# Designs tried in a protein design run: designed miniproteins, single chains, continued (5). Part 37

Each design is a single chain, and the fold is of that chain. pLDDT is the mean over its residues in the fold that is shown.

## One batch from the design tools (miniprotein)

Design m17257
Fold by ESMFold2-Fast:
Structure m17257 (fold): chain A 90 residues (1-90)
Amino acid sequence: AVAAGVYRLTVKALDATGAVVAESVSAAATVTVGQTVTLTFTATHAGTYRLYVEALDAAGTVVATTAVSAAQTLTAGDTVTVTGTLEPAP
C-alpha cells in the first residue's frame, strides 16, 4: 500500500503498436493509490492514441498507474482529459 504523498503525475500516449510516443508531465501533486486523477493531454501530431497516467515518487520510480484508455483519434492541437484510478504498479 502507498500512503498519501507527493508524486509527479505523467500522462503517457501509446500508438497503435503499444509504443510510448508522447509524454506530458504534471507538477508534483499530493495523491494516494486508489485516488481518481484527471490530467490533460495535448496531441502534437494527428494519430490514434491510447492514454494512461503514471505516478512517480521522488526517485523517479513508477509506484502507481491507471488503466490504459480506449483508442482515441486526435488531430494536432486537440486537448483531451485523461481520467483514471491509480492502481499499484506491478
Scores: mean pLDDT 75

Design m17258
Fold by ESMFold2-Fast:
Structure m17258 (fold): chain A 88 residues (1-88)
Amino acid sequence: SMAEKLTKEGEETLEELLEKIGLGSVPEEELIELAYKAGYLFGKAGATELFEKKLKELKETLSKVSPQEFVDKIVEAFKKGFEEGLKE
């Protein structure tokens, strides 16, 4: 289904985000854009339960390795993307 395709693309985008954060060399703005895009794809798919699960995992993972200010920016972008995606 279209929702399954969007969900898969969202998961792949989130994996790319985590990989690029791990590299430590990617500009913060690009990471924020990837977080927004991943959220948007989950929102457009209507995948609320999966989004909530991924949001929790993202917070837990990033809080161990990144400053709280950065975690907050990534999390807010992911949430804003999801909210915007749901409107479509």
Scores: mean pLDDT 87

Design m17259
Fold by ESMFold2-Fast:
Structure m17259 (fold): chain A 67 residues (1-67)
Amino acid sequence: MSPEELNEVGRRAYEILSKELSDEKANKGATAVALAAAGGMSRERALEILKRLGASEEAAEKAVELV
């Protein structure tokens, strides 16, 4: 995946997560989703991180679907 595609995944994840989370937590979650898209972590691990940050099941699932 290109850096431009990874930036788009991160931005879309941030848009989903920022509806429920603070800017700091939404950015941390978006980074986890982008890292999963880059192959640096599993989708399961990214989902775990999002839930730990306080994202709802629906928002976390929508964000990891971007991977």
Scores: mean pLDDT 83

Design m17260
Fold by ESMFold2-Fast:
Structure m17260 (fold): chain A 103 residues (1-103)
Amino acid sequence: LLEELARELGLGWASVDLTDFGSADGEATVETGGGRDEAARAAAAGALDELVRRREAGETLSGRIGAIADSPEGGYRAGRLAAELGAGTLVIARGGRIEVLRF
């Protein structure tokens, strides 16, 4: 899973569950971890910024997204991109490179 992959890579991770996010009073369940705390927190922030924007635009959001990153800048970009691409997306930012996986 996402946690295991991030552990193998020695990177930070964020997972965002949108099950309860679809209502105006709903919240995303955010989990972060791994060896890169700043990168993990930046990934969560990037994801949430984009998810809030999409919900404000009237989109109905569901499912789960993930991001793995080696830096705060990469993390923010990865989280935001995962939220743009939607449910079932994992984005990895490492070595200045972005990779997109579906799960």
Scores: mean pLDDT 81

Design m17261
Fold by ESMFold2-Fast:
Structure m17261 (fold): chain A 73 residues (1-73)
Amino acid sequence: SMAEFEKLLEKARERLERAKKSKDVKEIILEEAGITLQYLRAIILEAPEEVLEELQEIAEEAARIEEEKLAAK
């Protein structure tokens, strides 16, 4: 249902905000992994294209944050 996909999007956005605020690489990695799993779940469940596009953008942003923090090691 759309309500389920809206919940997945909201959770992904919450994870992204936590990743942005975190200084802990371990926490950032866990948040990115959570977003990626939600994106995969949405693909498998055949979510509408608009939902997949939003989740993809969130996942790409989270991946960029993780790469930036790992490069700072």
Scores: mean pLDDT 83

Design m17262
Fold by ESMFold2-Fast:
Structure m17262 (fold): chain A 112 residues (1-112)
Amino acid sequence: IPAEVLAKNPFAASASAADQARKSALLKGLKEGGVKNPEALLRALETAAVSIVTGLSNEEFYKKVKERLVEAGLVPESLPLSMLFEKIVNEPDLEKVRKMGIEIAKVVMSVK
């Protein structure tokens, strides 16, 4: 796991009220997208351990998430993979965060 990805994980920090609101919106999107335990998936994202939940490497998972978010118009194609989750937690529009959660859920649900 790249040290830069762990150091730049905003979900690992003590959450402000705004960060907590974004986290709640992301969890709502994950649940709406069909994830049965969105809190466990979010913890895996926070610890960069998505391979335990999805069977995909962190890099493969982030690439698939970015592709869906770019196609949905939620993030620019030029966004680096290491900045993907920082972009989500810095998003002031909670509806965009929820939509991002749905697209993340679709990636998780597409893997058996």
Scores: mean pLDDT 70

Design m17263
Fold by ESMFold2-Fast:
Structure m17263 (fold): chain A 81 residues (1-81)
Amino acid sequence: RQRMTNSATTVTLVYVSMQQGFSEDDAIRMTAQIMGISPSTVVDYMDYGDQMMQDDVQRQQFRDIMDQVMDQSRSQVQQYI
């Protein structure tokens, strides 16, 4: 459960950062700083998220978490920009 939540939050932060015009590499770096983890851990969570997207049930759960954290993620990215 915690791993899925961390992954969904990480993927949402990367996505929001890229929507703000950051490259994927810069989005990963910013997400790492926001979450207090390493960039390699961000990539690991992104890979985990990709695995979750391959199963219909896991995909729905993952997207539900992303939707729940979307506003918080946008607020956090705006504070760093």
Scores: mean pLDDT 82

Design m17264
Fold by ESMFold2-Fast:
Structure m17264 (fold): chain A 104 residues (1-104)
Amino acid sequence: SVRETLEQMVEAIGELNEEIVQKVKDGDRKGAETLLIARNLLIAGVLALMEMFKVPADFQKEVLQRIIDMERDLRAELRALGDDAGAAAEDKTVQQLEKIIASI
């Protein structure tokens, strides 16, 4: 179902965020940036599926809030690691998702 697909995509976003943190810790800046692009494409896919399947507003808000919370956690971790550029990119993602959830 679309609900199961969205749940799997949210889990995959969390896994990519953990890998991004690991790449930053390892000093693999290029690897971190590549995973960030992949994760942002996955978020775009979540938004596209919610629109395409006319997912109920309550479930859209639940999914988006879970992603926002994960992105806030990633932002804090990247900032703690001194990755100011990565933290700034996460701040932009959080701001965009907050605007989307506010429109629902």
Scores: mean pLDDT 90

Design m17265
Fold by ESMFold2-Fast:
Structure m17265 (fold): chain A 85 residues (1-85)
Amino acid sequence: MVVEEEQGNLVLVTLSEDEALLRDKETGEVLLEIKKVGDTFKVTNVRTGEVTYIKIGESAEILNAILTAESLDKLKIEDSGIPLP
């Protein structure tokens, strides 16, 4: 069963007990992949290819921090005041 939870401009999609995705609410683009590996979660940033490992015992606070960081990354594009390439 797929469960979706909204976190600001992001959607956490729980695919299974061991796998979840974080996607953009507006575009549906997958931003992060989360997989359970032993006693840790492997979090892969799809845009950059960066991998972060978080311990399950601390996962809720760390996941919230990651979700906040992804929301801030989007807000920085708007906060630049003049988003011209």
Scores: mean pLDDT 63

Design m17266
Fold by ESMFold2-Fast:
Structure m17266 (fold): chain A 90 residues (1-90)
Amino acid sequence: MEAFELMDKATPEVLAAVREAIRKANEIADQVDPSTDVPLLTAAALHAVAGDYEGAIASFEKAAQHAREKGNPEAAKVFEDGAKRLRDAA
């Protein structure tokens, strides 16, 4: 119930940005770390649904940093683009 009520705070543009970032991450799913990157993407989605766009952006940026540290610049780029799209939509 509480999570459903928080969804009313998300704009269609923010939800579209989160969905597009997840779609692009899924295209390189074999290059992402499911133990770290998936929880961070989930956190980003939950923050966006709650209307906490800064929290969502921070989660994407954290995922990008982790991907870069793992030597995966393509995954880092996807997460950085997700953060930028969310910032532009918010």
Scores: mean pLDDT 67

Design m17267
Fold by ESMFold2-Fast:
Order: structure tokens, then C-alpha cells, then sequence
Structure m17267 (fold): chain A 80 residues (1-80)
């Protein structure tokens, strides 16, 4: 579940960055993925989606997140 959620999230972000989908469509697809994860009751999969977003943003230099900050974000989502 978590690995599949990570891959799906990363693909959505990359398609958005490539101009294949709009920001509105990307946000809607992310919402759909997160609802599927909530229905399955898997907080680690939800955390994996956020990790994918943070890692891509870091790789592109869009946000100055450290690896520790990404880990804290993931831990916080798992605790929800």
C-alpha cells in the first residue's frame, strides 16, 4: 500500500510539473488518492504521499526542506 501510494503520488506530481495536467486536476487526483487511503485505514500510505511531494519539491529546489523535516512530516501524518 505505502509503496504504491508513493509511486502514484510521485507520478501525479511529475505529470503536473511536465504540464500534462493542471494544478486543479493534480489536487483533485491527490484528494482521490488520500480518500482511498483513508478508506483502507493506512496512515503510512498517507504519509508516503506527503513524502513523495516533499522529496520532489526538495529535488527541484522549490522548498528548502531538510531530510529531518520530511521525516517529521511523515511521522506526524502517521500519528494522525
Amino acid sequence: MAEEAYERARELIERYLNGEISEEEALERERELLEEIRAAGDPRAAAAVQRAAAEVARELGLIPLSEAEIEEREARLIAL
Scores: mean pLDDT 69

Design m17268
Fold by ESMFold2-Fast:
Structure m17268 (fold): chain A 72 residues (1-72)
Amino acid sequence: SFKLLPQEEVAGVLPGKNVKGYDLPDFNEGQLHAIEDALRGLGYRAKIVNNRVLLVENVPEELFKQIVSLVE
């Protein structure tokens, strides 16, 4: 499972519009990189922070859920 982080926790970490942070505490490094690589392959900006949080720009929530379900 994942949890959407409050906007104040992602402000100033990744500059951009429509940036969202997702907390993924149960995911290992390989799973986080698989999600990051999938999003980047689709043309989105994504960044792993603290080996736990994934910051994404302009990614629809349903697309994020689909990618997470494939890696889980």
Scores: mean pLDDT 78

Design m17269
Fold by ESMFold2-Fast:
Structure m17269 (fold): chain A 82 residues (1-82)
Amino acid sequence: MSPAEQFTAEVQAFLATVQALLDDDSASVEEAWAAVRTQEQKVQDAAKKMVEAGIELSAEQQALLQQADAAVEALSDRLAER
């Protein structure tokens, strides 16, 4: 898998994790943020490999990052209401 393909896969997995937490209120606030931190680390590791390979973020990858930021804000708002 190329660094670009890995990065896209990790951001998509991050979005899926945040969406699962938005859809399921069973996790505690602490458990929810622990899951987000774990997946964020994987995205950061993939981003580092992209930079090391000299690969620039595509417009599609930049849009995925914007979606990830919006999803985290939505999750933060949801967890603050608990």
Scores: mean pLDDT 83

Design m17270
Fold by ESMFold2-Fast:
Structure m17270 (fold): chain A 76 residues (1-76)
Amino acid sequence: EKEEKVQKLLEEAKKVMDDYRKQGLEQGKKAGEEAGRQTDPEEAGKRAAEEELKKYLGEGVEKGRKLVLEAKKFLE
């Protein structure tokens, strides 16, 4: 049971991080397109997309880390 719970939490952590990465790419693309319509499409679009992606990647890592910590509790 403990091993199964640990496995499930680790798989959930991976899925959460993957989901946030996908959301970051999607939102980054939208932010880049919106910023690119203003004055400097290439520079502003790239910058906006990178910033949005970093935000989502950071959130995904934090949520994944919490699930990994929960898994560690079952190994103690």
Scores: mean pLDDT 74

Design m17271
Fold by ESMFold2-Fast:
Structure m17271 (fold): chain A 84 residues (1-84)
Amino acid sequence: PLPPVPATEEEVQEARDILREELKNFKIPDEYIDELARFLVERLGLTPEEIREFAKKVRELIDKGYTFPEAVGLALGELLARRA
């Protein structure tokens, strides 16, 4: 029997690809994208659709003048409230 695995490397890679595509115009460093992708998949268990919605929210907040860390924090807060 396989032990429970909350996330796969495939899911983490999909998250990276979604975040890079949605945030491509902001030139976010790859290290930040990789860290965020791992967090969203491994800690929060987001689906590709939820990650895309998250990335769109981050993009909207950056467009409104928030910094990338501020936008991520706000988007995480909204996502967690929506899942409750």
Scores: mean pLDDT 78

Design m17272
Fold by ESMFold2-Fast:
Structure m17272 (fold): chain A 90 residues (1-90)
Amino acid sequence: MELSAEQLAEREAKWAAEVAAVEATLGPGAAARYAAATVLQTVAGLSPEEALALAERMSEEELERAREALYNRDLELARELVEEFFRRLA
């Protein structure tokens, strides 16, 4: 399915807003994991439950990179991070 640049920007902005809401409600650790899970769902097509479970296995450095990719709307960084993470798990 082909996404326009506008659709990608809207999706990324929504994710950033959702991460901010989680941080306000559950704290920064939960927000970091939610950001990582959102990146995993988007790039790898995982379910929310599977993405959250995999996000628990991410290092602090990987969680920071996921948050950076989401907040900066950097889909290429998100893809690179997910590919590296899955390669590490293999």
Scores: mean pLDDT 72

Design m17273
Fold by ESMFold2-Fast:
Structure m17273 (fold): chain A 91 residues (1-91)
Amino acid sequence: KKAEEIEEYLQKASKIENELTSKGDIFEAFEKAAPYLKKVLDILGIKPVKSKVETAASYLLTLAVEITLINRKLKRRGETLSPEELIEITK
């Protein structure tokens, strides 16, 4: 089930990536916000923090982008995310 949720996140990330490609300002906003959101979540033990960009959508987009990048990196090495890795990411 978690693998199916990740697949859904990856599909959403793909759609968002296509939309962002047509809008440069949104790319810049995401590129600036995503690292900050990831650092904040890591410091807080993945506890959501209230900010002007804090929404379920923002967290979902950050997660989807990160998983997409990790999956692409693994595929370039001839590997893919294992079920165990997917479970760990979705915890």
Scores: mean pLDDT 51

Design m17274
Fold by ESMFold2-Fast:
Structure m17274 (fold): chain A 57 residues (1-57)
Amino acid sequence: GLTPEEIEAEQRRLELAEQALSKVPLSQENFEKVLSQFPLSPDSKAKLRALFESLSS
C-alpha cells in the first residue's frame, strides 16, 4: 500500500491526467498520449483507463 503522502501526490497526478484527457477528442490515441505525459502508477493507469472506457460507452 501507499503512504498518505504518496496517495495524495498520486491522486493529484491522476486529477491532472483526467483533466488533460477531458480537453482532447475521445480516442485511444489521445488516451495513450495522456498516459505517456503523466508518470502514473499501474493502479492510477487502471483508474484512468476505467474512466476512459466509461466515457467511451
Scores: mean pLDDT 77

Design m17275
Fold by ESMFold2-Fast:
Structure m17275 (fold): chain A 69 residues (1-69)
Amino acid sequence: DPLVEEARRLERTLTVRLLAERAGISEATAQALLDSFGEAGRRFAAVELVARERKLDLEQFRALLEAVR
């Protein structure tokens, strides 16, 4: 599934700076989010960014989260 591979690749390559730039938040906020939620937070952030960029609906977003975890 191309979306699953895109989300997994983004999760693996996601840096504090990349998250801050793509989500439109500060690097301090991005760091705090990743520190607070660890791997689960990183995974959620990657899936949410892909879903937003690809305009996925709630059911597609839920399916992508299920597939990536």
Scores: mean pLDDT 78

Design m17276
Fold by ESMFold2-Fast:
Structure m17276 (fold): chain A 91 residues (1-91)
Amino acid sequence: GKEEFEKLVKEIERVLKETREILKEAKKIDPNNPEIKELELRLGILEGMLRIVLGIEKLTGEPLVDLAKKLLEKAKELLEEAKKLLEKLKS
């Protein structure tokens, strides 16, 4: 329902924001790293998909809960990859 959708959206926004900060720190270490560029592209795609999901809910009143769950899954995977890359760059 709407409450579950709102909680998922807040969690997705939190995870994407954390990913952005990690990639910003990674870019300070290696600004030309192609893995950082790939993760930044994937971050942009997930941010775009979240905006579309929110736009559909605003226009139709339909909370896309299953799509939000899938976005959260992908966002968490991206965050884990970003954290691993940052640790690799610090080594």
Scores: mean pLDDT 89

Design m17277
Fold by ESMFold2-Fast:
Structure m17277 (fold): chain A 90 residues (1-90)
Amino acid sequence: SPVEDLKEQLERFEKTARELLDDPEALKQAMIDMLKEAFEKYGIPKEEQEKRIKQFEKTLDSLEKIYSPEKVAEIAVTLFGLALLDALRR
């Protein structure tokens, strides 16, 4: 079901965030890769995927200037969930 798939994606993202907290660059790349994978699974067109991923990267870059890596990861999990919910409603 879409709800179970969303929960699974969120759990994977949260686990990745916890495992890579000591490597902010690797964490950021893993988050982007997981977001791209989820968008492909949900049938989002490639051009739309690129725009959404670019917006996500810009948001993370802005957050990194203000917050700790741990707080950025926490906020990123929430943003990832919201991005998936928006994609599922299209």
Scores: mean pLDDT 79

Design m17278
Fold by ESMFold2-Fast:
Structure m17278 (fold): chain A 60 residues (1-60)
Amino acid sequence: SMEEEAKKLIELAEQHLAEGDNLFAKAREDPANRRRDEFQGTAHYTKSQELLLEAKKLLE
């Protein structure tokens, strides 16, 4: 069902959000890798938002 597909997208979005949070936490502790970690963290946040928007479309 579209609800089951949306649930899977939400679960993937939550995983990307968690990875983004981890990368931003690492960026604060390691200034030498800060730019790389923030770039990767931002990419995970963007992917999370895209997945949530896709899930919303399936439920509307």
Scores: mean pLDDT 89

Design m17279
Fold by ESMFold2-Fast:
Formats: C-alpha cells, structure tokens, sequence
Structure m17279 (fold): chain A 89 residues (1-89)
C-alpha cells in the first residue's frame, strides 16, 4: 500500500540522514553544531505550535500528524528526525 511504501521511504531516508550526520560530525564539527542548534529552534517552534493547538506535548502533535494526510506525515517525520539529532548530540 501507499502507507507501507511511505514508511519504507522514511526508514531509508532516516538511514541516509544518519550516515550524513555522522560524516558531518567527523569532517565539520562546527557545521554539525549549527545543525543541532537549528534543530533545537525547529523543536522550540513546534512545541509552541503544539501548545497553541491544545496538545499536551509535541509527541502528541507528531502522533496526530502521522494519522492525517501524507503531507502531515512528512512533517511528523522531519520533527522526529530533529528530536533524534538533538537527543543524540
């Protein structure tokens, strides 16, 4: 199904992103730090948006986005990647 194909695409994209982030961390630590700071700002804005929409947490907003349209699922994927980047930093 399209949903199963989208999940497969996201898993592949996450693997590619992880490999590129690890390379950046080794080859350009300053650019890596700037990426982490940008991810923190994205998450701060997303948390404000979640609160304004009446969600209890950013995680709750992400879970709702994952249940909606395919476009919203892309946004959810990007937010989860930003969370992982900050948590693994």
Amino acid sequence: SMEEELKKIFEKMEKILKERVEKLKKEDPEAYEKMIEASKKVLEQAEKDAKEKGYNSLEELIEELEKESYDNRVVAFLLRQNKKLVEEA
Scores: mean pLDDT 84

Design m17280
Fold by ESMFold2-Fast:
Structure m17280 (fold): chain A 67 residues (1-67)
Amino acid sequence: MELTEAQREAVRNAASTLYLAGHDEETILRAVETALRHLGVDPQVAREEAERIVKELLDAGKVPALP
């Protein structure tokens, strides 16, 4: 099962919103993973995709790194 581009953007926007609200990287990761699972993504793939999205946001300077 593949995510649409609109679904990917919605998940990225949710992650960015959590970062702006002051949430830590781990909290954002779990929220993204949960959102992906609710969209019907396989649990293993959801974890990998959540890590990829959070890493992309870190590279863009939008998610705080773990201490």
Scores: mean pLDDT 72

Design m17281
Fold by ESMFold2-Fast:
Structure m17281 (fold): chain A 81 residues (1-81)
Amino acid sequence: SMEEELLKEVEKELEETRKKLEEAIKNNSSKDELDAIIQETGKRIKELLDKYKASEEVKKKVEKMFLGLYSETYAKYDAAK
């Protein structure tokens, strides 16, 4: 389905971003640099939702996934200090 295809694309974007954020944390990147990476990913995800004409249910599911990445990233950032 288009929903399954969209969710796979979103999952792929989030996984690539997770790896990039983990590398940035290992390289002692600033919080502002992490915020920039997350913001760029948010823009790409929004473009995917618009391209696939995502339903409100799918948008909410993706929002939860994105917020999860945000929370996970700052937990890892704080632990690395």
Scores: mean pLDDT 85

Design m17282
Fold by ESMFold2-Fast:
Structure m17282 (fold): chain A 99 residues (1-99)
Amino acid sequence: SVEEILAAMEAFARDMAARAREMVAAGASRDELYAAAQAAVEAFVAANPDLPEAARAMLSGMAMAIVDMALAGASDEEIEARIAEWLAALRAVLEEQAA
């Protein structure tokens, strides 16, 4: 369902944000964070084979943007607001496609 897809994407985004923050605090490089984000995206897609193309297309961009925000020192509130914006955009697309 749309709700199940959005819940899974929200959980992924929150986990990615938490991991990115911890890696930045540990002194990880941008390349290391991008590699971790790519691995997380690949693992999520493999675990969710029925993920709609719209969700799959958004996933990498969202993960990279979360990494960039964490590297820039964005607040938890700023990252959560951006996650909410991406999920709202995805909801609109998924509801229009009426799977």
Scores: mean pLDDT 85

Design m17283
Fold by ESMFold2-Fast:
Structure m17283 (fold): chain A 85 residues (1-85)
Amino acid sequence: STEEATKKINEIEKETIERLISLGIPEDVAKTIVSLIRLGRVSLAKDLARQTAKDLGLSEETVEQILKIIDETSERIKKIEKERE
C-alpha cells in the first residue's frame, strides 16, 4: 500500500540521517543528502558528501563509508518505489 511504502521510506531516511551524523556529517547536510537521494539526484548527493567531508577533514575511509551508505539508501528506496508499480 502507499501508506506502508511511505512509512518504510521514512524509516530508511531517518536511519540514513543518523548513520551519516555518526560518521561526522552535520545534521543539516545529512538531511540535504537524503532529500537529494529521494529526488533521484544521487550523484549530487555524493558530490555534496565528498565536499563536506573534505571541508571537515574526514578520512578517505570515512568518505568511502558515506558514499556506500548513499548508494545503499538509493537502492533501498528505489526497490520500495518499484513495489508500488
Scores: mean pLDDT 87

Design m17284
Fold by ESMFold2-Fast:
Structure m17284 (fold): chain A 71 residues (1-71)
Amino acid sequence: SKLPVANKEGVEYLKKAVELAKKGAPRSEINEQIKKAADATGEATKEQLEEALKYSEELEKIAKEEAEKAK
């Protein structure tokens, strides 16, 4: 899957999305942070991309757990 972030600001937005997901915030608020991460695309180091991947994986796991909980 294509990562929605390419710089430090994007990584920070993904981190905020994960924090919101952990708080049980509305999906719209979480998606807003993900969009901001995508909009913050630019040059990124391998380390920044690795952090973005970790946050994306955690966010996907939380979203899947919350989707199951909403049944």
Scores: mean pLDDT 67

Design m17285
Fold by ESMFold2-Fast:
Structure m17285 (fold): chain A 79 residues (1-79)
Amino acid sequence: TVEKFAKRLELYARLAEESGQLEVAKAYRDAAKYLAETGDIEGAIEFLYKQLEQIKGKEYADTVREALETEYESLKKEE
């Protein structure tokens, strides 16, 4: 689960970079590093949320957090 979720964060970082959202891409990469160091998926989502809130505001951060929490629940069911 942790490795799969880290790969998802890395994919989202790449997509953000390809769309020109360099600060958003950095936030995703920093969250992936946090996850690799701690193994804490919920902590990684919270870390990302705080970064995105500063970059794009609360509404955007809320939307991303909800999507990632839903994806995490899906990944838990597949393992």
Scores: mean pLDDT 81

Design m17286
Fold by ESMFold2-Fast:
Structure m17286 (fold): chain A 91 residues (1-91)
Amino acid sequence: MELTPEELERIAERLEKLAKALRKAAELLKEGKVDEAIKVLEEAGASELAETVRYMKEELGLSDEELAEVLESQAKLLEQRAKEYRQRAQQ
């Protein structure tokens, strides 16, 4: 399936928006504001990720700080992927 430059830009924009939401959620987690962090993810359209955060806390016993580190790591990956999609759109 052939992705147009416009489609690549839209993917990059979505990834950048999601990365910002993950970083904000990570900051809220470091403050112990888990419900607010989950709401930020849901408002960004990341409902499945919000459910995964609940699962990691309740079933896997991860601390709020460990959850924040996971979200920050994923945000960094999404930011890198967004950059790659933008570069491909310019080719």
Scores: mean pLDDT 82

Design m17287
Fold by ESMFold2-Fast:
Structure m17287 (fold): chain A 57 residues (1-57)
Amino acid sequence: MKPLSKRQRAAAASKLIGGHSNETVAKTVGLSKKTVSNAVKQLEKAGISPEQAAGEV
């Protein structure tokens, strides 16, 4: 489907690294909670885990 924006990828990585909730990450990067959740799901579907996106590999 549509590719992830840099902000959406950053939101997903921040959620994993900082252990923040979708709500906190959404406020920090200026996105909706649904957008943050979709970004995480799209990274997983693209074969990139949130851990890999955060540099935890």
Scores: mean pLDDT 65

Design m17288
Fold by ESMFold2-Fast:
Structure m17288 (fold): chain A 55 residues (1-55)
Amino acid sequence: KPVVAVKDYKAKNELEISIKKGERGEILIELGDYAVVKLEDGRVGIVPASYVEEV
């Protein structure tokens, strides 16, 4: 599902990725309060679900 980052997020561990507000990507897996996302630049990792929204 296409998503956009609604806020800047800084990764807190090696499984997470840092994102900037306005970055676009796709949700690969929903994990409750977290999501595995793939960004347009090819990075894949975990972010809090509240930091991205579906477009």
Scores: mean pLDDT 82

Design m17289
Fold by ESMFold2-Fast:
Structure m17289 (fold): chain A 96 residues (1-96)
Amino acid sequence: MKFSDEEIKKEAETILSTLEGILEASRKPNSQLSPEIVELAEKAKEAIENKDIEGAVKYLLELDEAMLKDLGEELSEETREYREELYRAALEYYYK
Protein backbone atom coordinates (compact mmCIF):
# COMPACT_ATOMS: atom_id res chain seq x y z
CA MET A 1 0.00 0.00 0.00
CA LYS A 2 1.30 3.50 -0.89
CA PHE A 3 0.80 6.48 1.40
CA SER A 4 1.90 10.10 0.86
CA ASP A 5 4.53 11.61 3.20
CA GLU A 6 1.82 14.00 4.45
CA GLU A 7 -0.55 11.09 5.28
CA ILE A 8 2.25 9.25 7.12
CA LYS A 9 3.25 12.38 9.08
CA LYS A 10 -0.37 13.20 9.97
CA GLU A 11 -0.97 9.62 11.17
CA ALA A 12 2.18 9.66 13.36
CA GLU A 13 0.92 12.89 14.99
CA THR A 14 -2.61 11.41 15.32
CA ILE A 15 -1.33 8.22 16.98
CA LEU A 16 0.70 10.17 19.57
CA SER A 17 -2.10 12.69 20.29
CA THR A 18 -4.74 9.93 20.57
CA LEU A 19 -2.68 7.89 23.04
CA GLU A 20 -1.85 10.99 25.14
CA GLY A 21 -5.54 12.03 25.06
CA ILE A 22 -6.67 8.60 26.30
CA LEU A 23 -4.07 8.54 29.09
CA GLU A 24 -4.88 12.14 30.14
CA ALA A 25 -8.64 11.36 30.19
CA SER A 26 -7.97 8.22 32.30
CA ARG A 27 -6.37 10.43 35.02
CA LYS A 28 -9.64 12.40 35.55
CA PRO A 29 -11.62 11.45 38.73
CA ASN A 30 -14.82 10.73 36.74
CA SER A 31 -13.19 8.98 33.75
CA GLN A 32 -15.68 6.90 31.71
CA LEU A 33 -12.93 5.06 29.77
CA SER A 34 -13.00 1.26 29.93
CA PRO A 35 -9.99 -0.34 31.68
CA GLU A 36 -9.24 -2.31 28.48
CA ILE A 37 -8.90 0.89 26.39
CA VAL A 38 -6.58 2.48 28.99
CA GLU A 39 -4.42 -0.68 29.25
CA LEU A 40 -4.08 -0.97 25.45
CA ALA A 41 -3.16 2.74 25.16
CA GLU A 42 -0.48 2.28 27.87
CA LYS A 43 0.92 -0.83 26.11
CA ALA A 44 0.96 0.96 22.73
CA LYS A 45 2.80 3.96 24.24
CA GLU A 46 5.34 1.67 25.98
CA ALA A 47 5.97 -0.21 22.70
CA ILE A 48 6.47 3.14 20.88
CA GLU A 49 8.93 4.33 23.59
CA ASN A 50 10.84 1.02 23.25
CA LYS A 51 10.89 1.32 19.41
CA ASP A 52 8.94 -1.96 19.19
CA ILE A 53 7.12 -1.23 15.90
CA GLU A 54 5.38 -4.64 15.65
CA GLY A 55 4.21 -4.49 19.29
CA ALA A 56 2.98 -0.90 18.85
CA VAL A 57 1.06 -1.82 15.65
CA LYS A 58 -0.50 -4.82 17.45
CA TYR A 59 -1.68 -2.74 20.44
CA LEU A 60 -2.91 0.14 18.23
CA LEU A 61 -5.06 -2.31 16.22
CA GLU A 62 -6.38 -3.93 19.43
CA LEU A 63 -7.18 -0.41 20.73
CA ASP A 64 -9.11 0.35 17.50
CA GLU A 65 -11.05 -2.93 17.88
CA ALA A 66 -11.87 -2.21 21.56
CA MET A 67 -13.04 1.34 20.76
CA LEU A 68 -15.22 0.16 17.84
CA LYS A 69 -16.70 -2.63 20.01
CA ASP A 70 -17.84 0.04 22.52
CA LEU A 71 -19.79 1.60 19.60
CA GLY A 72 -21.29 -1.78 18.58
CA GLU A 73 -19.08 -1.93 15.49
CA GLU A 74 -16.39 -4.32 14.23
CA LEU A 75 -13.12 -3.64 12.45
CA SER A 76 -13.41 -5.05 8.90
CA GLU A 77 -10.49 -7.09 7.52
CA GLU A 78 -9.86 -4.48 4.78
CA THR A 79 -9.83 -1.61 7.33
CA ARG A 80 -7.56 -3.66 9.63
CA GLU A 81 -5.04 -4.28 6.80
CA TYR A 82 -5.17 -0.59 5.81
CA ARG A 83 -4.59 0.58 9.41
CA GLU A 84 -1.83 -2.00 10.02
CA GLU A 85 0.21 -0.74 7.03
CA LEU A 86 -0.51 2.93 7.84
CA TYR A 87 0.48 2.52 11.52
CA ARG A 88 3.69 0.70 10.56
CA ALA A 89 4.62 3.44 8.04
CA ALA A 90 3.79 6.20 10.58
CA LEU A 91 5.95 4.62 13.32
CA GLU A 92 8.87 4.06 10.90
CA TYR A 93 8.57 7.76 9.96
CA TYR A 94 8.44 8.78 13.67
CA TYR A 95 11.73 6.94 14.43
CA LYS A 96 13.63 8.61 11.55
Scores: mean pLDDT 82

Design m17290
Fold by ESMFold2-Fast:
Structure m17290 (fold): chain A 82 residues (1-82)
Amino acid sequence: PKVTITITSKKSPEELKKVAEEIIKRLEDLNLVEKASFEIDEEKGKATITFETVLSEKEAEKLAETIKKELEEKGYEAEVEI
């Protein structure tokens, strides 16, 4: 299924880009995604990560929730759509 993660932070756009790149690299290294991309909205302090996963819908939901919790623990606001 397709997963979208939106990260909001008052930190620098450079930090958001680094976080998005790190998430995508982890997912690709684990062979969990077929394709992944991200977009940074510097004016709104948002990063949107979109990936298509080889996982079942339930496994994709668990993965997305895990990423969301990790981001929230680091002080980011994260929202997930599947």
Scores: mean pLDDT 80

Design m17291
Fold by ESMFold2-Fast:
Structure m17291 (fold): chain A 60 residues (1-60)
Amino acid sequence: SEIDEVAEEAKKALDEVVKNIRKMREATTPEQKEKYREEYKKNMDKFVELYRRLQELVAA
């Protein structure tokens, strides 16, 4: 179902967010930290969008 597919994508995005946080903490240079922060923002935006879509699907 579309709900299951979107939920799986959301879980995937959240897993990437957790990885980005770990990489940011392990980063030793400002350049590395900024790169992982940018990835974090993109994955968070993706997660929020997927979560919003899940809310719409459940409300329908």
Scores: mean pLDDT 85

